# Ledger of designs, part 68: designed miniproteins, single chains, continued (4)

Each design is a single chain, and the fold is of that chain. pLDDT is the mean over its residues in the fold that is shown.

## One batch from the design tools (miniprotein)

Design m14344
Fold by ESMFold2-Fast:
Structure m14344 (fold): chain A 92 residues (1-92)
Amino acid sequence: MKVKVYGIRDGKETLLSEKEFDTLNEALEFAAMGALKAQEEGWDLKIEFISDGSREEAEEFAKAMVELAQRMGLKVVKVEVSGNKAIIELSK
């Protein structure tokens, strides 16, 4: 599975980090750490997750990221799950 973390500023998306993982928990930890670092630097965020073909993993990732974002005090702007892909957009 793959996680991509994009920083958004003035409507421009910049790929900040991407990495492949074998487990959902490692993917979630990477996305969470990416979100924290980008928030410290003043970025709004777009997180893309691509599972190894499981829609359920994409839905679980999206749900966990929404819950984490809310605990961090971030605004959830958009959540989209399509097939094995989840996209979460977050703002401060």
Scores: mean pLDDT 83

Design m14345
Fold by ESMFold2-Fast:
Order: sequence, then C-alpha cells, then structure tokens
Structure m14345 (fold): chain A 78 residues (1-78)
Amino acid sequence: SEEDIEKAAEILVKLLKGEPVSKEEIEEAAEIIESLSLEEFRELLEKVAEKLGLDKPNLTDEELEESKKSLIEHLKSL
C-alpha cells in the first residue's frame, strides 16, 4: 500500500542519513520491499530520493529488479 511504501521510505532515509534505526524497523522495511512490485519499488526509490533532496532515479525494469534484490540482501545483512 502507499502507507507501507511511505513507511519503508522513512526507514531507508533514516538509515541513509546515519540516524538510529532499530533491527525491528530494518526487518519491517525489508518485508515491505520484498512484497512490492517493480512499479511500487520505483515509487519507493522516488520517495527516498525526494526526501533526501536528490534527483529521482531513472532506472529500467532490469535495473530496478537488480536494485531491489541488492537492497533486500543489504538490509537482511544488517
């Protein structure tokens, strides 16, 4: 849902800014991301970029699939 995407975006933004993030929040973000379609994952990345004041990523579906897998693996390794 949009609410889940927003929650995951907030957690990722905190993590990227070096703000404290609990293991439970990281796990919730990973579960949300795993459940997302590629289009929903694109929306997530765009929201993260907007919150960080960065340009929105212009990724192909293949690049999105690779990025989604890499992000999930990184979060699960934390």
Scores: mean pLDDT 84

Design m14346
Fold by ESMFold2-Fast:
Structure m14346 (fold): chain A 77 residues (1-77)
Amino acid sequence: SVRERVEELLRELMERLDEEAEDEFELAAAHLLISVLLSTESSPEEAARALRRFAERVEDERVRRLLLETAERLEEL
């Protein structure tokens, strides 16, 4: 289902952020955002939009890249 694909992509994003993020504050904020998106059963479009908006506010280039790559994959669902 589309929901299972959204959950899978968001879980993979969390795992990658844990491995690659350098900014602990941005990592924590990303975790909070992803937890909200999972809890609210957000659509692919809503999740992608939220990740793109957050990416505009982050300074950690690794965090930004992972958010944008995941948003693009969500938009392809």
Scores: mean pLDDT 88

Design m14347
Fold by ESMFold2-Fast:
Structure m14347 (fold): chain A 80 residues (1-80)
Amino acid sequence: GSAKVTIVVTTHTGDVTTVEKTIEEAIYDLEILDEKAKEYGYTFTVTFAATGEVYTDLEKTIEALKKAKDGDTVHITLTK
């Protein structure tokens, strides 16, 4: 689709990166992040700013992303 979301990633060391992605790109990147987190011993938490909902499960996060609106902000926090 044409909808874009702002993704704010906070690493386990407190570094913050902000990127704008289409929902399709965000889903793809999240699936890669989940695989890398499992490989390197990280966990992640996803917070949707618009709703205040928090997810730790990949499938539920993907379903929430599919319902996101253009301009929504999503926070991803990585923990080790």
Scores: mean pLDDT 83

Design m14348
Fold by ESMFold2-Fast:
Structure m14348 (fold): chain A 79 residues (1-79)
Amino acid sequence: MSKEEVYEEAKKSEETLKFLEKLLEGKATEEETEKATDEQLKVLAKMDEETRRRLEEHSLSVELILKIEKVRQKEKIES
């Protein structure tokens, strides 16, 4: 992997982390949650149980929670 590819991955990861931070703080808009990419949903599906529970507590769309769970099942992510 080139240095440029590593930087682009880090940048995309940073954008995903900012999105997660907004979700955890309950600051994400309905439009932002609707536009969540499959890649972002996969990251959410791989998050630990505590982080997922916090997302649920912030009154996120039930649809978003179900999408995350569906991705987790489809990708066969353990625990």
Scores: mean pLDDT 62

Design m14349
Fold by ESMFold2-Fast:
Structure m14349 (fold): chain A 62 residues (1-62)
Amino acid sequence: SELEGLRDNIVRSVKDIAETKGVEEARAYGESIVKTLRRRGYPQSFIDEVEKEIEKIIKEFE
């Protein structure tokens, strides 16, 4: 689905940033994307799912 593809792209981007630029930059990107999704009217359930996946990645790199 479109939402699953978007989530997977966000997750991949956060992982890439964590690996190449560091965990602080990845966290900042994740916070920025979540705010953008909320502003653009994405479902809260989708935003919650994205936040959980980002938090998992951040914890793995901390």
Scores: mean pLDDT 86

Design m14350
Fold by ESMFold2-Fast:
Structure m14350 (fold): chain A 93 residues (1-93)
Amino acid sequence: EAKKAAEYIAKLSEEEKKKLKEELEKMFARTREKIEELPEEAREKALELLDKAKEYYLKAIENAASNPELAAEYLKRAAELEKELRELIAKEK
């Protein structure tokens, strides 16, 4: 649940938020490697989806303490973008 995830992030220390951001960067780097194996047209769309998903995750982390409802909306949007990206990658196999 996006709301529970936002509430969890809001309770994290600055050190824990830094670790979360580092894990997200590693996850996105691995996904980018998979995208580079796609046909050129699919790569462009996949990179756009990845960049938007990353932006929403970072916005969620930044806003979780001050505005958890907005953070939950960002997490939901990021998850929807990741789902679209995974479906695009699967279709190209």
Scores: mean pLDDT 82

Design m14351
Fold by ESMFold2-Fast:
Formats: C-alpha cells, sequence, structure tokens
Structure m14351 (fold): chain A 107 residues (1-107)
C-alpha cells in the first residue's frame, strides 16, 4: 500500500540521518566528513529512486521526494553543529544538484 511505502521511506530517512550524524561525530577531518556525507546522500538518493521506480505511482514519487528534501534539511541543520559555514554551503549546493537530478529522472 501507499501508506506502507511512506512508512518504509520514513524509516529509511531516519537511518540515513543517523549515518550522517555518526560520520560527523566520529570523523576528525571535516573534508573527509563532507566526502563521506556526499557518498551517504548518493546512496540514499539511489534507494529513494528505486522505491519510486518500483511503485510506478506519481503520487508516491512526489511524497518520496518531499521526505528526501525534509531529511536533507535535517542533515544540513545537523551539519551546522560540526562543519564550517563554507562546508555547509558546499553540502547544500551538492544536495540541491542531487535533488534536481532526481526530479529529472522521475519526469
Amino acid sequence: SEEEIIEKMKKLADEYLRKVEEVLKQTTNDDEALQKIYEILLEFADEVLKIIDESKNPEVAKKMLEIFKETVDKILELAEKYLTPEQVERLKAFADRLLKAMEEKIK
């Protein structure tokens, strides 16, 4: 069901948020942390796109992208506590490009 897919996505989002938090807490080099977060976001995007493709439902696709965007916002808020403003801006720019690429793939 659509509700079950949305619940699965919310659990996935929470898992990826925790992965980012662990990288930020454990990584002593900010550039290394930023690179690891890029890799985590790419993996998260791939899993989201797979759910969208398997659902074959445009309303599910829209809701999945909304949850992804909300999770990215939470990641950026969390990153502000650990990374420099310049690194947070780079992460935001990366996430914006990734979101645009995802939107193009589901059109």
Scores: mean pLDDT 86

Design m14352
Fold by ESMFold2-Fast:
Structure m14352 (fold): chain A 65 residues (1-65)
Amino acid sequence: SEEKVEEALKNIQKTYGLSDEKAEKLRPFVEKELEEHPDADVSSTAFQLRVLRAAAEADPTLLDR
């Protein structure tokens, strides 16, 4: 759900100190993770690390701007 995507992005942003622009770059990875695992706990460290790992594997420079 959109609400769950927004919650996930806010949790990652707060935990890792990301700007709004950098957090938004993670949206496709959050959406994919929730598509594959709809019941995932978006507040968990495990969920956040899976999203960040997927993003880094796709583009290691994604958050360097």
Scores: mean pLDDT 81

Design m14353
Fold by ESMFold2-Fast:
Structure m14353 (fold): chain A 108 residues (1-108)
Amino acid sequence: KLEELKKKIEENPDDVEAKIEYYTYLADQGNASAYRQLGYLYYEQGKFDEAIKWYEKAIEIKETANSYLFLGDVYEKKGEKEKAFEYYRKAADLGHPLAIIKLSEFEG
């Protein structure tokens, strides 16, 4: 299964469907990084609700500044500015430099 998916990705690097299948398999095996990769792949496709679900799963395994920053970015793309700033605050509280910059821009 895994080797077949890797081969598909190697032969077709832009095959987003194969990448989603590959990282879904890794996520099912408990790979925490796979949840973040799935979130990013769905975000790139404009599937923001799916991206949110995968980043939330990543946070359930381990809270990271990076996962909160990406949730902020997804909510900002959805136009949910208040929720975006809430997640940027959480990322900044965990020391993410880009989230700290985002919060400083909030005040003008």
Scores: mean pLDDT 79

Design m14354
Fold by ESMFold2-Fast:
Structure m14354 (fold): chain A 65 residues (1-65)
Amino acid sequence: FREKVEELKKKGLEAIEKNDYKGFTEAMQELARIYREAVAAGNVEDARYALDAMTELAKKLIEKE
């Protein structure tokens, strides 16, 4: 989980820098899916890790305005 979350976070950050909204949206959708799967499995720590990555990406996107 964590390695994949970090890869998606990096992908999302690169998408923000390239103004690639499609790539950013895809990274966020994958993170949201990982988050939901972790919640369903009762993996609170993994769910929080994915949610934190999504929050950081959203803040970066907003701040780039």
Scores: mean pLDDT 81

Design m14355
Fold by ESMFold2-Fast:
Order: structure tokens, then sequence, then C-alpha cells
Structure m14355 (fold): chain A 72 residues (1-72)
């Protein structure tokens, strides 16, 4: 069975935490790519407004972190 929407959100939260913890730019970009793929799957699957808002918050955080890394 595929993972639940809440399990996918928990995995996205773990990926964001790993992005915040890494000092390796290449690893950071790989984690970002994986996070964005997982968020895209969540957006396609979920009809829960609360999960959609939480996923959107993770996306905003990830995009802001990536912008910072790319500008350096």
Amino acid sequence: APPSDEELLAEAERLLSQMMATTDKERFLALYDELMRLLAELYERTTDIDLDIRAGSLEVGAVALKRGVELE
C-alpha cells in the first residue's frame, strides 16, 4: 500500500530538517530536489486543507533556503 498523506508530510519534514543541518551544497540540492518531488505528490493526492497548508509552509521554507544557497 502507498504511504498515507500524513506519512508523506512527515517524510517532507524530515527532508527539510536534513537540508537545514547539511553544510554540503551538493547534498543540499539533492535533498531539495527529493523534497519538491514529494511535495508535488502530496499536492496531487491530498484534499485535506490542513495538510495542504502544512505542505505549502514546507515548500516556502525549502524555496527560501535554496535561494540562500544559490546566492552564495
Scores: mean pLDDT 81

Design m14356
Fold by ESMFold2-Fast:
Structure m14356 (fold): chain A 70 residues (1-70)
Amino acid sequence: SEELEEEIGKLLREIGEKYGDEAAQLAAAVVAAVRNGDYEEAEKLKEEAIEKYPEAKEAIEKVYELAKKI
């Protein structure tokens, strides 16, 4: 829904503010993969994002969960 997309956008912005622009871009790539139905790619991108930004793990997992509800 539009509201879920807005919530995801807000979380991506917060990830960028707390962990940097690259972390937000990687999280956005996870969202794009989920929306395209590419769950295998989404899982790999999620793992790569968490490996690069382990401090953002909870935020990235939350964005992934919300993207699956769209």
Scores: mean pLDDT 85

Design m14357
Fold by ESMFold2-Fast:
Structure m14357 (fold): chain A 61 residues (1-61)
Amino acid sequence: MAESAARLAKRQGWTPEQVARALLGARHSGASDEELRRAAELLGLDFEEMERIMRRIEAAR
């Protein structure tokens, strides 16, 4: 199941920036860091790299 969800996200052409923005929005809505890490893992992305992108987005605001 998790692998299928990750493949769907890649097939839809989700960029790392779009994923990072979605994760940032979820965190602002009360999602825990553990839930964000799980979501990144399901998408086949490194959570640490996602955190770096999220920090850049927040710094640019």
Scores: mean pLDDT 70

Design m14358
Fold by ESMFold2-Fast:
Structure m14358 (fold): chain A 83 residues (1-83)
Amino acid sequence: MEALLRAIGLTLRAIGAELEGDLEGLLEEAERLLELAKEHPEDEFIRRLAIRVAERAIELARRQGDEEALRRAERILEEVRSL
């Protein structure tokens, strides 16, 4: 239950960052969700949240034209998918 509540909190922070166009903040929360998913690889809900946040980071990086952030977001998504 604790891991799920952490995942929800991280996701809410990620949504806040996305709404403000804070790409770095969104990437930080995506990386935190990836680490949480690595700690709980059998938790499909945490993995799904990590995927969604990584996809949102990819989309924001594309909108801002930030190629480095796009590569970072794509790497996060690939690592989550490999769990």
Scores: mean pLDDT 87

Design m14359
Fold by ESMFold2-Fast:
Structure m14359 (fold): chain A 74 residues (1-74)
Amino acid sequence: FLDVFREFAREVERIKDDFDAGKITLEQAKERIRELLDRYIKEHNLTPEQREALENFADSYLADLEDREAARKA
């Protein structure tokens, strides 16, 4: 599972990089993260615990993106 988790984390980092570079909006970044999560759950036959780990990671990054957007407006 660790390799799957690392790959997911790397993909989320790429979405964050696109957001930080101004290539996508906050809403688009959130949508891409949700789509990525759904794809990984479907394609990797994750256990409930592994799915929860990815969901918690995604939620943490979504919160970070919101904080970054708020900081830009300050």
Scores: mean pLDDT 77

Design m14360
Fold by ESMFold2-Fast:
Structure m14360 (fold): chain A 69 residues (1-69)
Amino acid sequence: MEEEGERKRLEFLERQVRAIYEAMPLDPEGARQTLAALLGVPEVDPSMTLEELIERLRERFKAEREKAK
């Protein structure tokens, strides 16, 4: 049900994560806090790559679907 809506939401959040990651050199602390909130984690390691951040986001979405069952 609503696969298109879920896909678009994930794509939107992935785009947000990328934009915040690219802005990190300007405001490292604010960017990390925003990424942590989006990923649902208490802290984001500053050494994490964009790919790792996107994988964390996907893991969160998968976990939320499992909790909904």
Scores: mean pLDDT 73

Design m14361
Fold by ESMFold2-Fast:
Order: structure tokens, then sequence, then C-alpha cells
Structure m14361 (fold): chain A 92 residues (1-92)
């Protein structure tokens, strides 16, 4: 079966804030057809899981700061980059 979705790419970054809390940012991306709601759900779930895992590995209590999803045209053939960004504040 030919996969219409590309491989999932996930990145996580952490930054120590001036108040001593940690900002956790997870980004997930996949290339898929424009109307692929499954691709959008997949990147959102992956970004959430990555952010939660980062908080757990740091021994922090995660609080969701914000979530954002987007679709952007990658190629004129109807391929779109589906992206999710999940920000969390980790407290001790």
Amino acid sequence: MEMKMSELHVSVSTEKLADGNTFILAVATVKAPKEDEEALEKVLEAAREAALKAAEELGLKPEVFGERVSRREYEKDGTYVHSAVVGMIGTK
C-alpha cells in the first residue's frame, strides 16, 4: 500500500525561564494531501506526546501553554506540510 503521508518529524526544545520554570516546545510535521485530517491529528498527538515526555524526563509538572496546528502548501501537486506546535510550562 503506497503511503500518502511522509515520515513524521518531531523536534523538542527546552528553555529555562527567568522565574525558574522551563518552557517546553514540541513541533511535529508531516507531508500529506491538503484534506488529510488524519495527518493533522497525527502531528498534534505526536507533538503533545513529545512535550509530555520531555517534561517527564526533566521531572517537571507540565501545564499546556498553547497548541497550534497549520497546513502550508509545499508543492503545487497538492502536497501540504501539516504542522503542530505544542508549548508547555514545566514546574518543579
Scores: mean pLDDT 79

Design m14362
Fold by ESMFold2-Fast:
Structure m14362 (fold): chain A 68 residues (1-68)
Amino acid sequence: SRILRGVEAALEAFRAGELSLGGVRGLAQMLSKDPRLSPEARALAREVAAATTREEALAGMEKLVETL
């Protein structure tokens, strides 16, 4: 899946410090509105978009990758 590959690449970049918390939140905000995602995946994307810490965003992104 193109979406899965994009989210995996974003998670890798975020872990490596190459993508900021704001960048991850922006991606997650876009994913939360994507009708091609399941309701569960969109809910996880909304949680990542609302994350206030790196740890919250990482946990949410990992769950999102597992769900996609």
Scores: mean pLDDT 85

Design m14363
Fold by ESMFold2-Fast:
Order: C-alpha cells, then sequence, then structure tokens
Structure m14363 (fold): chain A 95 residues (1-95)
C-alpha cells in the first residue's frame, strides 16, 4: 500500500540520518574506517530508497530492501560501539 511504502521510505530516511550522525562523530574522532563505512552505507541506502520509489516494486522486494537497509545500519552501528569500547578500555589502561 502507499501508506506502507511511505512508512518504509521514512524509515530509510531515519536510518540515513542516523548514519550521518555516526559519520559526523567519526570525523571528529579521526576514525577514517568508520567514516568510509558510514559513507558506503549511506550510498547503498540512497540506492534502496530510489528502488523503493519504483512503481513496479513488489511487497517481497520492499521487505528485502528494508531488511538489507536495517542490516547495513546495524553493521555500522556495531563498528561505532566497538570503537567506543576500545577508547573506554584505553582510558582505563592509561589511568
Amino acid sequence: SDASRQGLLAGIDRLIAGLRAIKAQAEKQNNQALVEAADKAIAELDAYRAELERPDITAAQETALALRAIGLYLDVERLQREEQARQAKLKELLS
């Protein structure tokens, strides 16, 4: 339905906004690997967003794109959490 599609598009827009926030923090921390991971994920989500706007897209394709979008977001979020954990442990060792 149109409402379902609009919901998925809004969901992907929120994921892109989250990735941009992660990228901004990574840039401040000079974490080039996380900046590159976020940029790649944003580009892939922009492509999925465009694909969701296709008039011939099926419900199965919408679900597959949504799951891929969530997976990409979670992968980048995991990298951010791992870096935060490393920085916290480094501070403990230097204390």
Scores: mean pLDDT 89

Design m14364
Fold by ESMFold2-Fast:
Structure m14364 (fold): chain A 64 residues (1-64)
Amino acid sequence: MPSGGEAFEEATRAAGLSDEQGANLAFDGASGFSGGGRELVKKASAGDLEGATEAALEIRRGGL
C-alpha cells in the first residue's frame, strides 16, 4: 500500500486539485476543521486510495 502522504497526493491529483489546494486540504484535515478534509486524510492514511479520491472529488464538486 502507498504511504498516507503518497495516497493523499495521488488522490488529490486524480481529483484534479492543484498542489496548493491539496496542501490546504491536508491542513484542514489534520486540524479537523473541515469534515471533507478529515475524511480525505483518514482514507489516505488508511491507504484507501479509491475512497480518498472520492472524498477529494466531492470536495472539488462542492467548491473548494
Scores: mean pLDDT 68

Design m14365
Fold by ESMFold2-Fast:
Structure m14365 (fold): chain A 93 residues (1-93)
Amino acid sequence: NKELIEELTKLTEETLKKMKEEFPEEFTEQIEEIEKLLPLLKKGDKAAASKILQLIGNYYLGKDDVEKAEKFQQAAELVDQGKYDEALKIIKS
């Protein structure tokens, strides 16, 4: 799904920028993992997409934003199930 990859790439780049600007020391491992996965995501790798969504969810959980953490974890599970249109709706909400 091209739209899923485009929207998730945008979200990932925005989230990486926020992690680096606000809390680089707390999220060093998450930043490194996401940066390694981003080229795979841009190639349409669905496993990379799911892992990135999990890492974004963990970032929000670390910030006590449980609602956003659950949102991105649900999107990751939908990607793993091949439900890309449903995952896209959650990402865009």
Scores: mean pLDDT 84

Design m14366
Fold by ESMFold2-Fast:
Structure m14366 (fold): chain A 99 residues (1-99)
Amino acid sequence: SIQEVRDTAVREAERFLEDVKPLLSPEELEELRAIIAGIRAARTVDEILAEVDRFIGLVRDWVKKNESTVPPIKQVQIMMRAIAVAAETFVRIRAVERS
């Protein structure tokens, strides 16, 4: 069901947020929380994918903005973790589509 996709995306994004929240400004933290709220409110797979795309874009832009202050290995680790949120969501979409 779409609820399983939504719950997976929310869970993975919230885990990411808890790990990175000390690195984010209050405004960036609220923007990430707004994306998670958007995933919770999503009624279609396309709406979930749009919010996940927005999430990846926000993380990518944050890494770019902080490229001079965050070590390269940490930039890669943060991006890999953000990509993992999208990957887990896609795996769940595939599992639901096959049901």
Scores: mean pLDDT 82

Design m14367
Fold by ESMFold2-Fast:
Structure m14367 (fold): chain A 106 residues (1-106)
Amino acid sequence: SKRDLILEAIGHVLRAIGYEIDAELSKDDLEKAKLLIEAAKHYIEAGNLYAQVGDYETARKYYEKALELAKEALKLAEKVGDKELAEEAKKIIAEAEANLAKIAAK
């Protein structure tokens, strides 16, 4: 149901916030990048669920948040020289940008 999809989206947002808090508390650039990637993934899932129920304004907000965090993770991954993590961040950036483009006219 629409209610169950919204509750699932809220669950993803809460997990994303948890990862953002852990990232802010981390003093290690590699750990911070990994935590920001996990937060961004959960924000994309929340955005997808809000888009599925037709709440494109809320979906856009979470896709934009995912994009912001994935870009920060990319900078950190490049700084520490983790090419695999940088590619994962780039993939998330591309997904968030593609999802934002899909809802731009909604």
Scores: mean pLDDT 93

Design m14368
Fold by ESMFold2-Fast:
Structure m14368 (fold): chain A 77 residues (1-77)
Amino acid sequence: SAAKKAKEQEAAQELVAQRQALLARAPTLSDAERQALIRKLIELAGGERISATGAFTGASLDPNEISALAQQLLNAA
């Protein structure tokens, strides 16, 4: 229904905003903190879909790579 689609769209925008807020912090974080942020992005994406696509290796990522991952996770959802 239109109401359900509106709620799903709102939830999707909320997740985008949350992921962008996490990504904005990435350049100021240590490697350990980046790994924690990366795990949080995996959790937000449901984990299984990332494993299926092989999009994640757990290495140190720059903010652009994390941003690309977040966009890929949104497209997979």
Scores: mean pLDDT 56

Design m14369
Fold by ESMFold2-Fast:
Structure m14369 (fold): chain A 71 residues (1-71)
Amino acid sequence: MNIPAVDDEEELRERLRQSLEIQGKNAAKDSYETAKKRGLSDEEAEKRKQRTLENAEKNLEQNIEESLSLL
């Protein structure tokens, strides 16, 4: 479960980014589908999806930096 020490920080960053990108995409899709299930309009659902994507992308870099700090 712990990532072994890696000399190449770029390699480690790439792997962390890929995992977080998948999570971000799933969160965005879930946000859209959840809004639709709740009976919100297409406009509201799209806004929530876009906001989730934007926040996920911003948080990706922050999460990568924090994960690297912990390793």
Scores: mean pLDDT 76

Design m14370
Fold by ESMFold2-Fast:
Structure m14370 (fold): chain A 98 residues (1-98)
Amino acid sequence: GSKLLEEVLEELKDEPLETRVLFALLLAKSKGKKKLTTGELAEKVGAPKSSVSKALNKLEKQGLVKKEKKGKTTYYSLTGKGELEAGKKASEIYVKKH
């Protein structure tokens, strides 16, 4: 049942990396995976880990993602504000393309 989200992700190739990271986190959460590493996000959005790390730092400063460290591994999850912003951006993109 992820066809709509997969179609949105393909349409999002032209969107800022920050927006694509938010949607990748939202998609993962919908599949029961609430937190992702920088490496997992880089693989999902098709970008270098260094670029994804910079995007995550900006999103954390905006309060849209939460950073948590467990041992040597850093995980990122959507905040409530991040979920609302992702939904708003999805609606804006839908209106622009339809």
Scores: mean pLDDT 78

Design m14371
Fold by ESMFold2-Fast:
Structure m14371 (fold): chain A 84 residues (1-84)
Amino acid sequence: SLKEEALKTFNSGLEQLWEAIAPRLSPEAQAQVKQLVEESKKELEEKLKNAPEDATEEELLKIVEEQYSKLLEGIHAIRQQQLA
């Protein structure tokens, strides 16, 4: 389904992001990022579940993009705090 593909796209992006940043994070920052990722996945699943049955691919991708942007902002905040 389009909703499953949207979630899959998000998860693939998370795997790539984690591989890139994890080696540069303290153990404490890694734990915070993992928690944020889990919360973000839950929020995305809820948003996709509540999206209309006739939602277009474009509309679903917008939801993914907004969630990913929010997650990146949170990760940047954690990194800024730990690297300062």
Scores: mean pLDDT 82

Design m14372
Fold by ESMFold2-Fast:
Structure m14372 (fold): chain A 82 residues (1-82)
Amino acid sequence: SSLRRQALNLINQGLKDLVTKEASKIPDPDIAEAMILMTDGVNNIVNSRESVSLDSLRESAATMATVRPQTAAEVQRLLDAA
């Protein structure tokens, strides 16, 4: 649905912002690389549309809540409406 796609786009934007903003502050290059690889993994899930489930999106939102609570709340709101 369009609401699930909007939720996914917010998750992707939130993760990209987090990776870009925080990676530049990380002295450990292995951690910075791991964050980039995780972002790539999320993008691969997006590209596999038939594999993107509501449960997967809710799990991503729950994880995001630990670092971006306001964005996570908006994602959860969209998924509840989907």
Scores: mean pLDDT 71

Design m14373
Fold by ESMFold2-Fast:
Structure m14373 (fold): chain A 78 residues (1-78)
Amino acid sequence: NVQEMFEAVKKVLLKFPGIGEKEAERIAMVAVVSALQYSIERARETVYQMLTKNFGKSEELAREAAKAVEKALRELLA
């Protein structure tokens, strides 16, 4: 269910204090599309690139957030 994937990714991203609600919402939309059309690994890469390139977050924050998104998607799609 696309809506469940979106809400799960958004909730995970919002646990990171450096990520705002609108940023999490935008990233979650793109990550879900990436996971469904390509792979969960591609979704992880997309989250990392958006956080670093589009939102100017640190590489450390982006790496941990991307890992958390990958984990949430793998658990939901298991």
Scores: mean pLDDT 88

Design m14374
Fold by ESMFold2-Fast:
Structure m14374 (fold): chain A 83 residues (1-83)
Amino acid sequence: SSRQQLVKIMQEGSRLWRRALDTGDDSDVAKLIQVIEEASRYLDPQTQEQVRRGIEEMKESDFRERLRIANDIMAMIARSLAA
């Protein structure tokens, strides 16, 4: 189901977020953005738009702020799944 696939994508996103935090590596942040973009395809239009704006902010932000924004995006997607 779409919900099960989204849960799996979000688990990978959480794993990549922790990895990026530990490594400080831009390549891990790039992988995280790809996973978040994949997750966005499963969302309602309002949430998808919020994710799109968050990804744009991440691309213009320093490393610490990128991880903070990514965590906020993932929390928002998780809230959508719990509804």
Scores: mean pLDDT 86

Design m14375
Fold by ESMFold2-Fast:
Structure m14375 (fold): chain A 103 residues (1-103)
Amino acid sequence: GKTKEEQEKFEKLFKEASEYNELGNKLLKEGKYEEAVKAYEKAIEVGKELVELFPEEKALKIGLASSYLNLGHALKKLGKYEEAEEAYQKALEIYEELGLELP
């Protein structure tokens, strides 16, 4: 189990990553694709930190992959197809490492 300090750090960063991903989803629905990309990039930044701090937490890697899929979708809406493919590839690599298929 996590120590109290590790649990508090986990909860803070998990909330931050979730809030950025939710912001990205809201902006994407509003057609604000450039702002959605920035929000998802922040979710990925925090998600990477979570995975580095808690590497055994499979759910965090799945969450990071989901943020990459969302980033790819927003980039595709902007016509940035090459950058979108790179984001999808990052998500695929995470799922393959975990022995999972992409949703």
Scores: mean pLDDT 89

Design m14376
Fold by ESMFold2-Fast:
Formats: sequence, C-alpha cells, structure tokens
Structure m14376 (fold): chain A 97 residues (1-97)
Amino acid sequence: SPELDEALRRAILALAKHLGIDLPDQPSAVTALLNLARKLGVVDGETLFNVDEALRGILEYLEKNGVDLDAILATLPPEEAAVLRELFDYIRKVYGL
C-alpha cells in the first residue's frame, strides 16, 4: 500500500532524526531504511538489498547503544509507530534479539 510505505518512510526518517542522522530526499521506505542502516554502519555489501538484515542491524545498533525504541515510537503518529513496531517485533522474533 502506498499509504503504508509513506507511514514507514516517515517513521524511519523520525527514527533517524532522533539518532542525529540527516536523511534528505528519500523516495521510499526501503531507500530510507537502507540509507539509515548504511549511515549507522550496520550494513555491508551482503546486506545492501536485504530489508530484513538492514532492520536487524538497526535494531542491534539501537539495543547496543541503549536507545529506548519504545520512547521514540511514543513520539510518532500511531500509524507510523505501529508499522515500525511490527517490523522490529518480527525481526526480534526471527533473530532472537
């Protein structure tokens, strides 16, 4: 859904802003996600096009650096928070994080 992509794109941009990272001119949620992961240094050439591995790397970065993800999600609109929360919960379940 274009609306879900836009909600996720905005959620990723808000997360980046909370981390002090500027991500201008992002055309899609996937592009925003991959560029955030690249800026955090959590992706390499093997993960460049793998959304699940990029999400995993971002989540591991947040946990390693003591970032309160729930506090960040609480500042977002409910639709944006829900999409990002569901994706990170999926990654936690699949990868045992």
Scores: mean pLDDT 79

Design m14377
Fold by ESMFold2-Fast:
Structure m14377 (fold): chain A 68 residues (1-68)
Amino acid sequence: MEMIDIMQKTLDLLIKNHKTGLTVQQIADKLGVSPQTATSVLNYLEENGYVERQKDGKYVASEKLLKL
């Protein structure tokens, strides 16, 4: 799977689950990628303000992402 395809699918999952958030493992399992790949994508998206890491380790869609 191409990196941009993984990023797009990660964003879609986080938008659909914006009320609860998702763990790295849940994203990895749903996309069929390694937890390391999911972590790399999530770090990139967090650095760009599209996702936020919660205290419980879940990632949630940011307001910036939800307004797109």
Scores: mean pLDDT 82

Design m14378
Fold by ESMFold2-Fast:
Structure m14378 (fold): chain A 77 residues (1-77)
Amino acid sequence: MQSQLDQLVADHRRLVETTVRAAEENPDPEIAEALLLMTRSVINLEIDVFSKQVSQSDYDQYLRQLRAAEEEVRRRA
């Protein structure tokens, strides 16, 4: 659990950095706004997950959502 939470924090930091950079460099405000909204949703989910005891299945579901969000950022960057 502790090591999984540490990994979650690392994944969170990477996702935020990637999304912020993509949004700042993207000249299309609609795409930038969509990316920021997706990142906010993921951040809120992470805060809730981090604050509560997380099962391995919930953590795996969460990681899939993080990777899906990163893929959207990469696809639009």
Scores: mean pLDDT 63

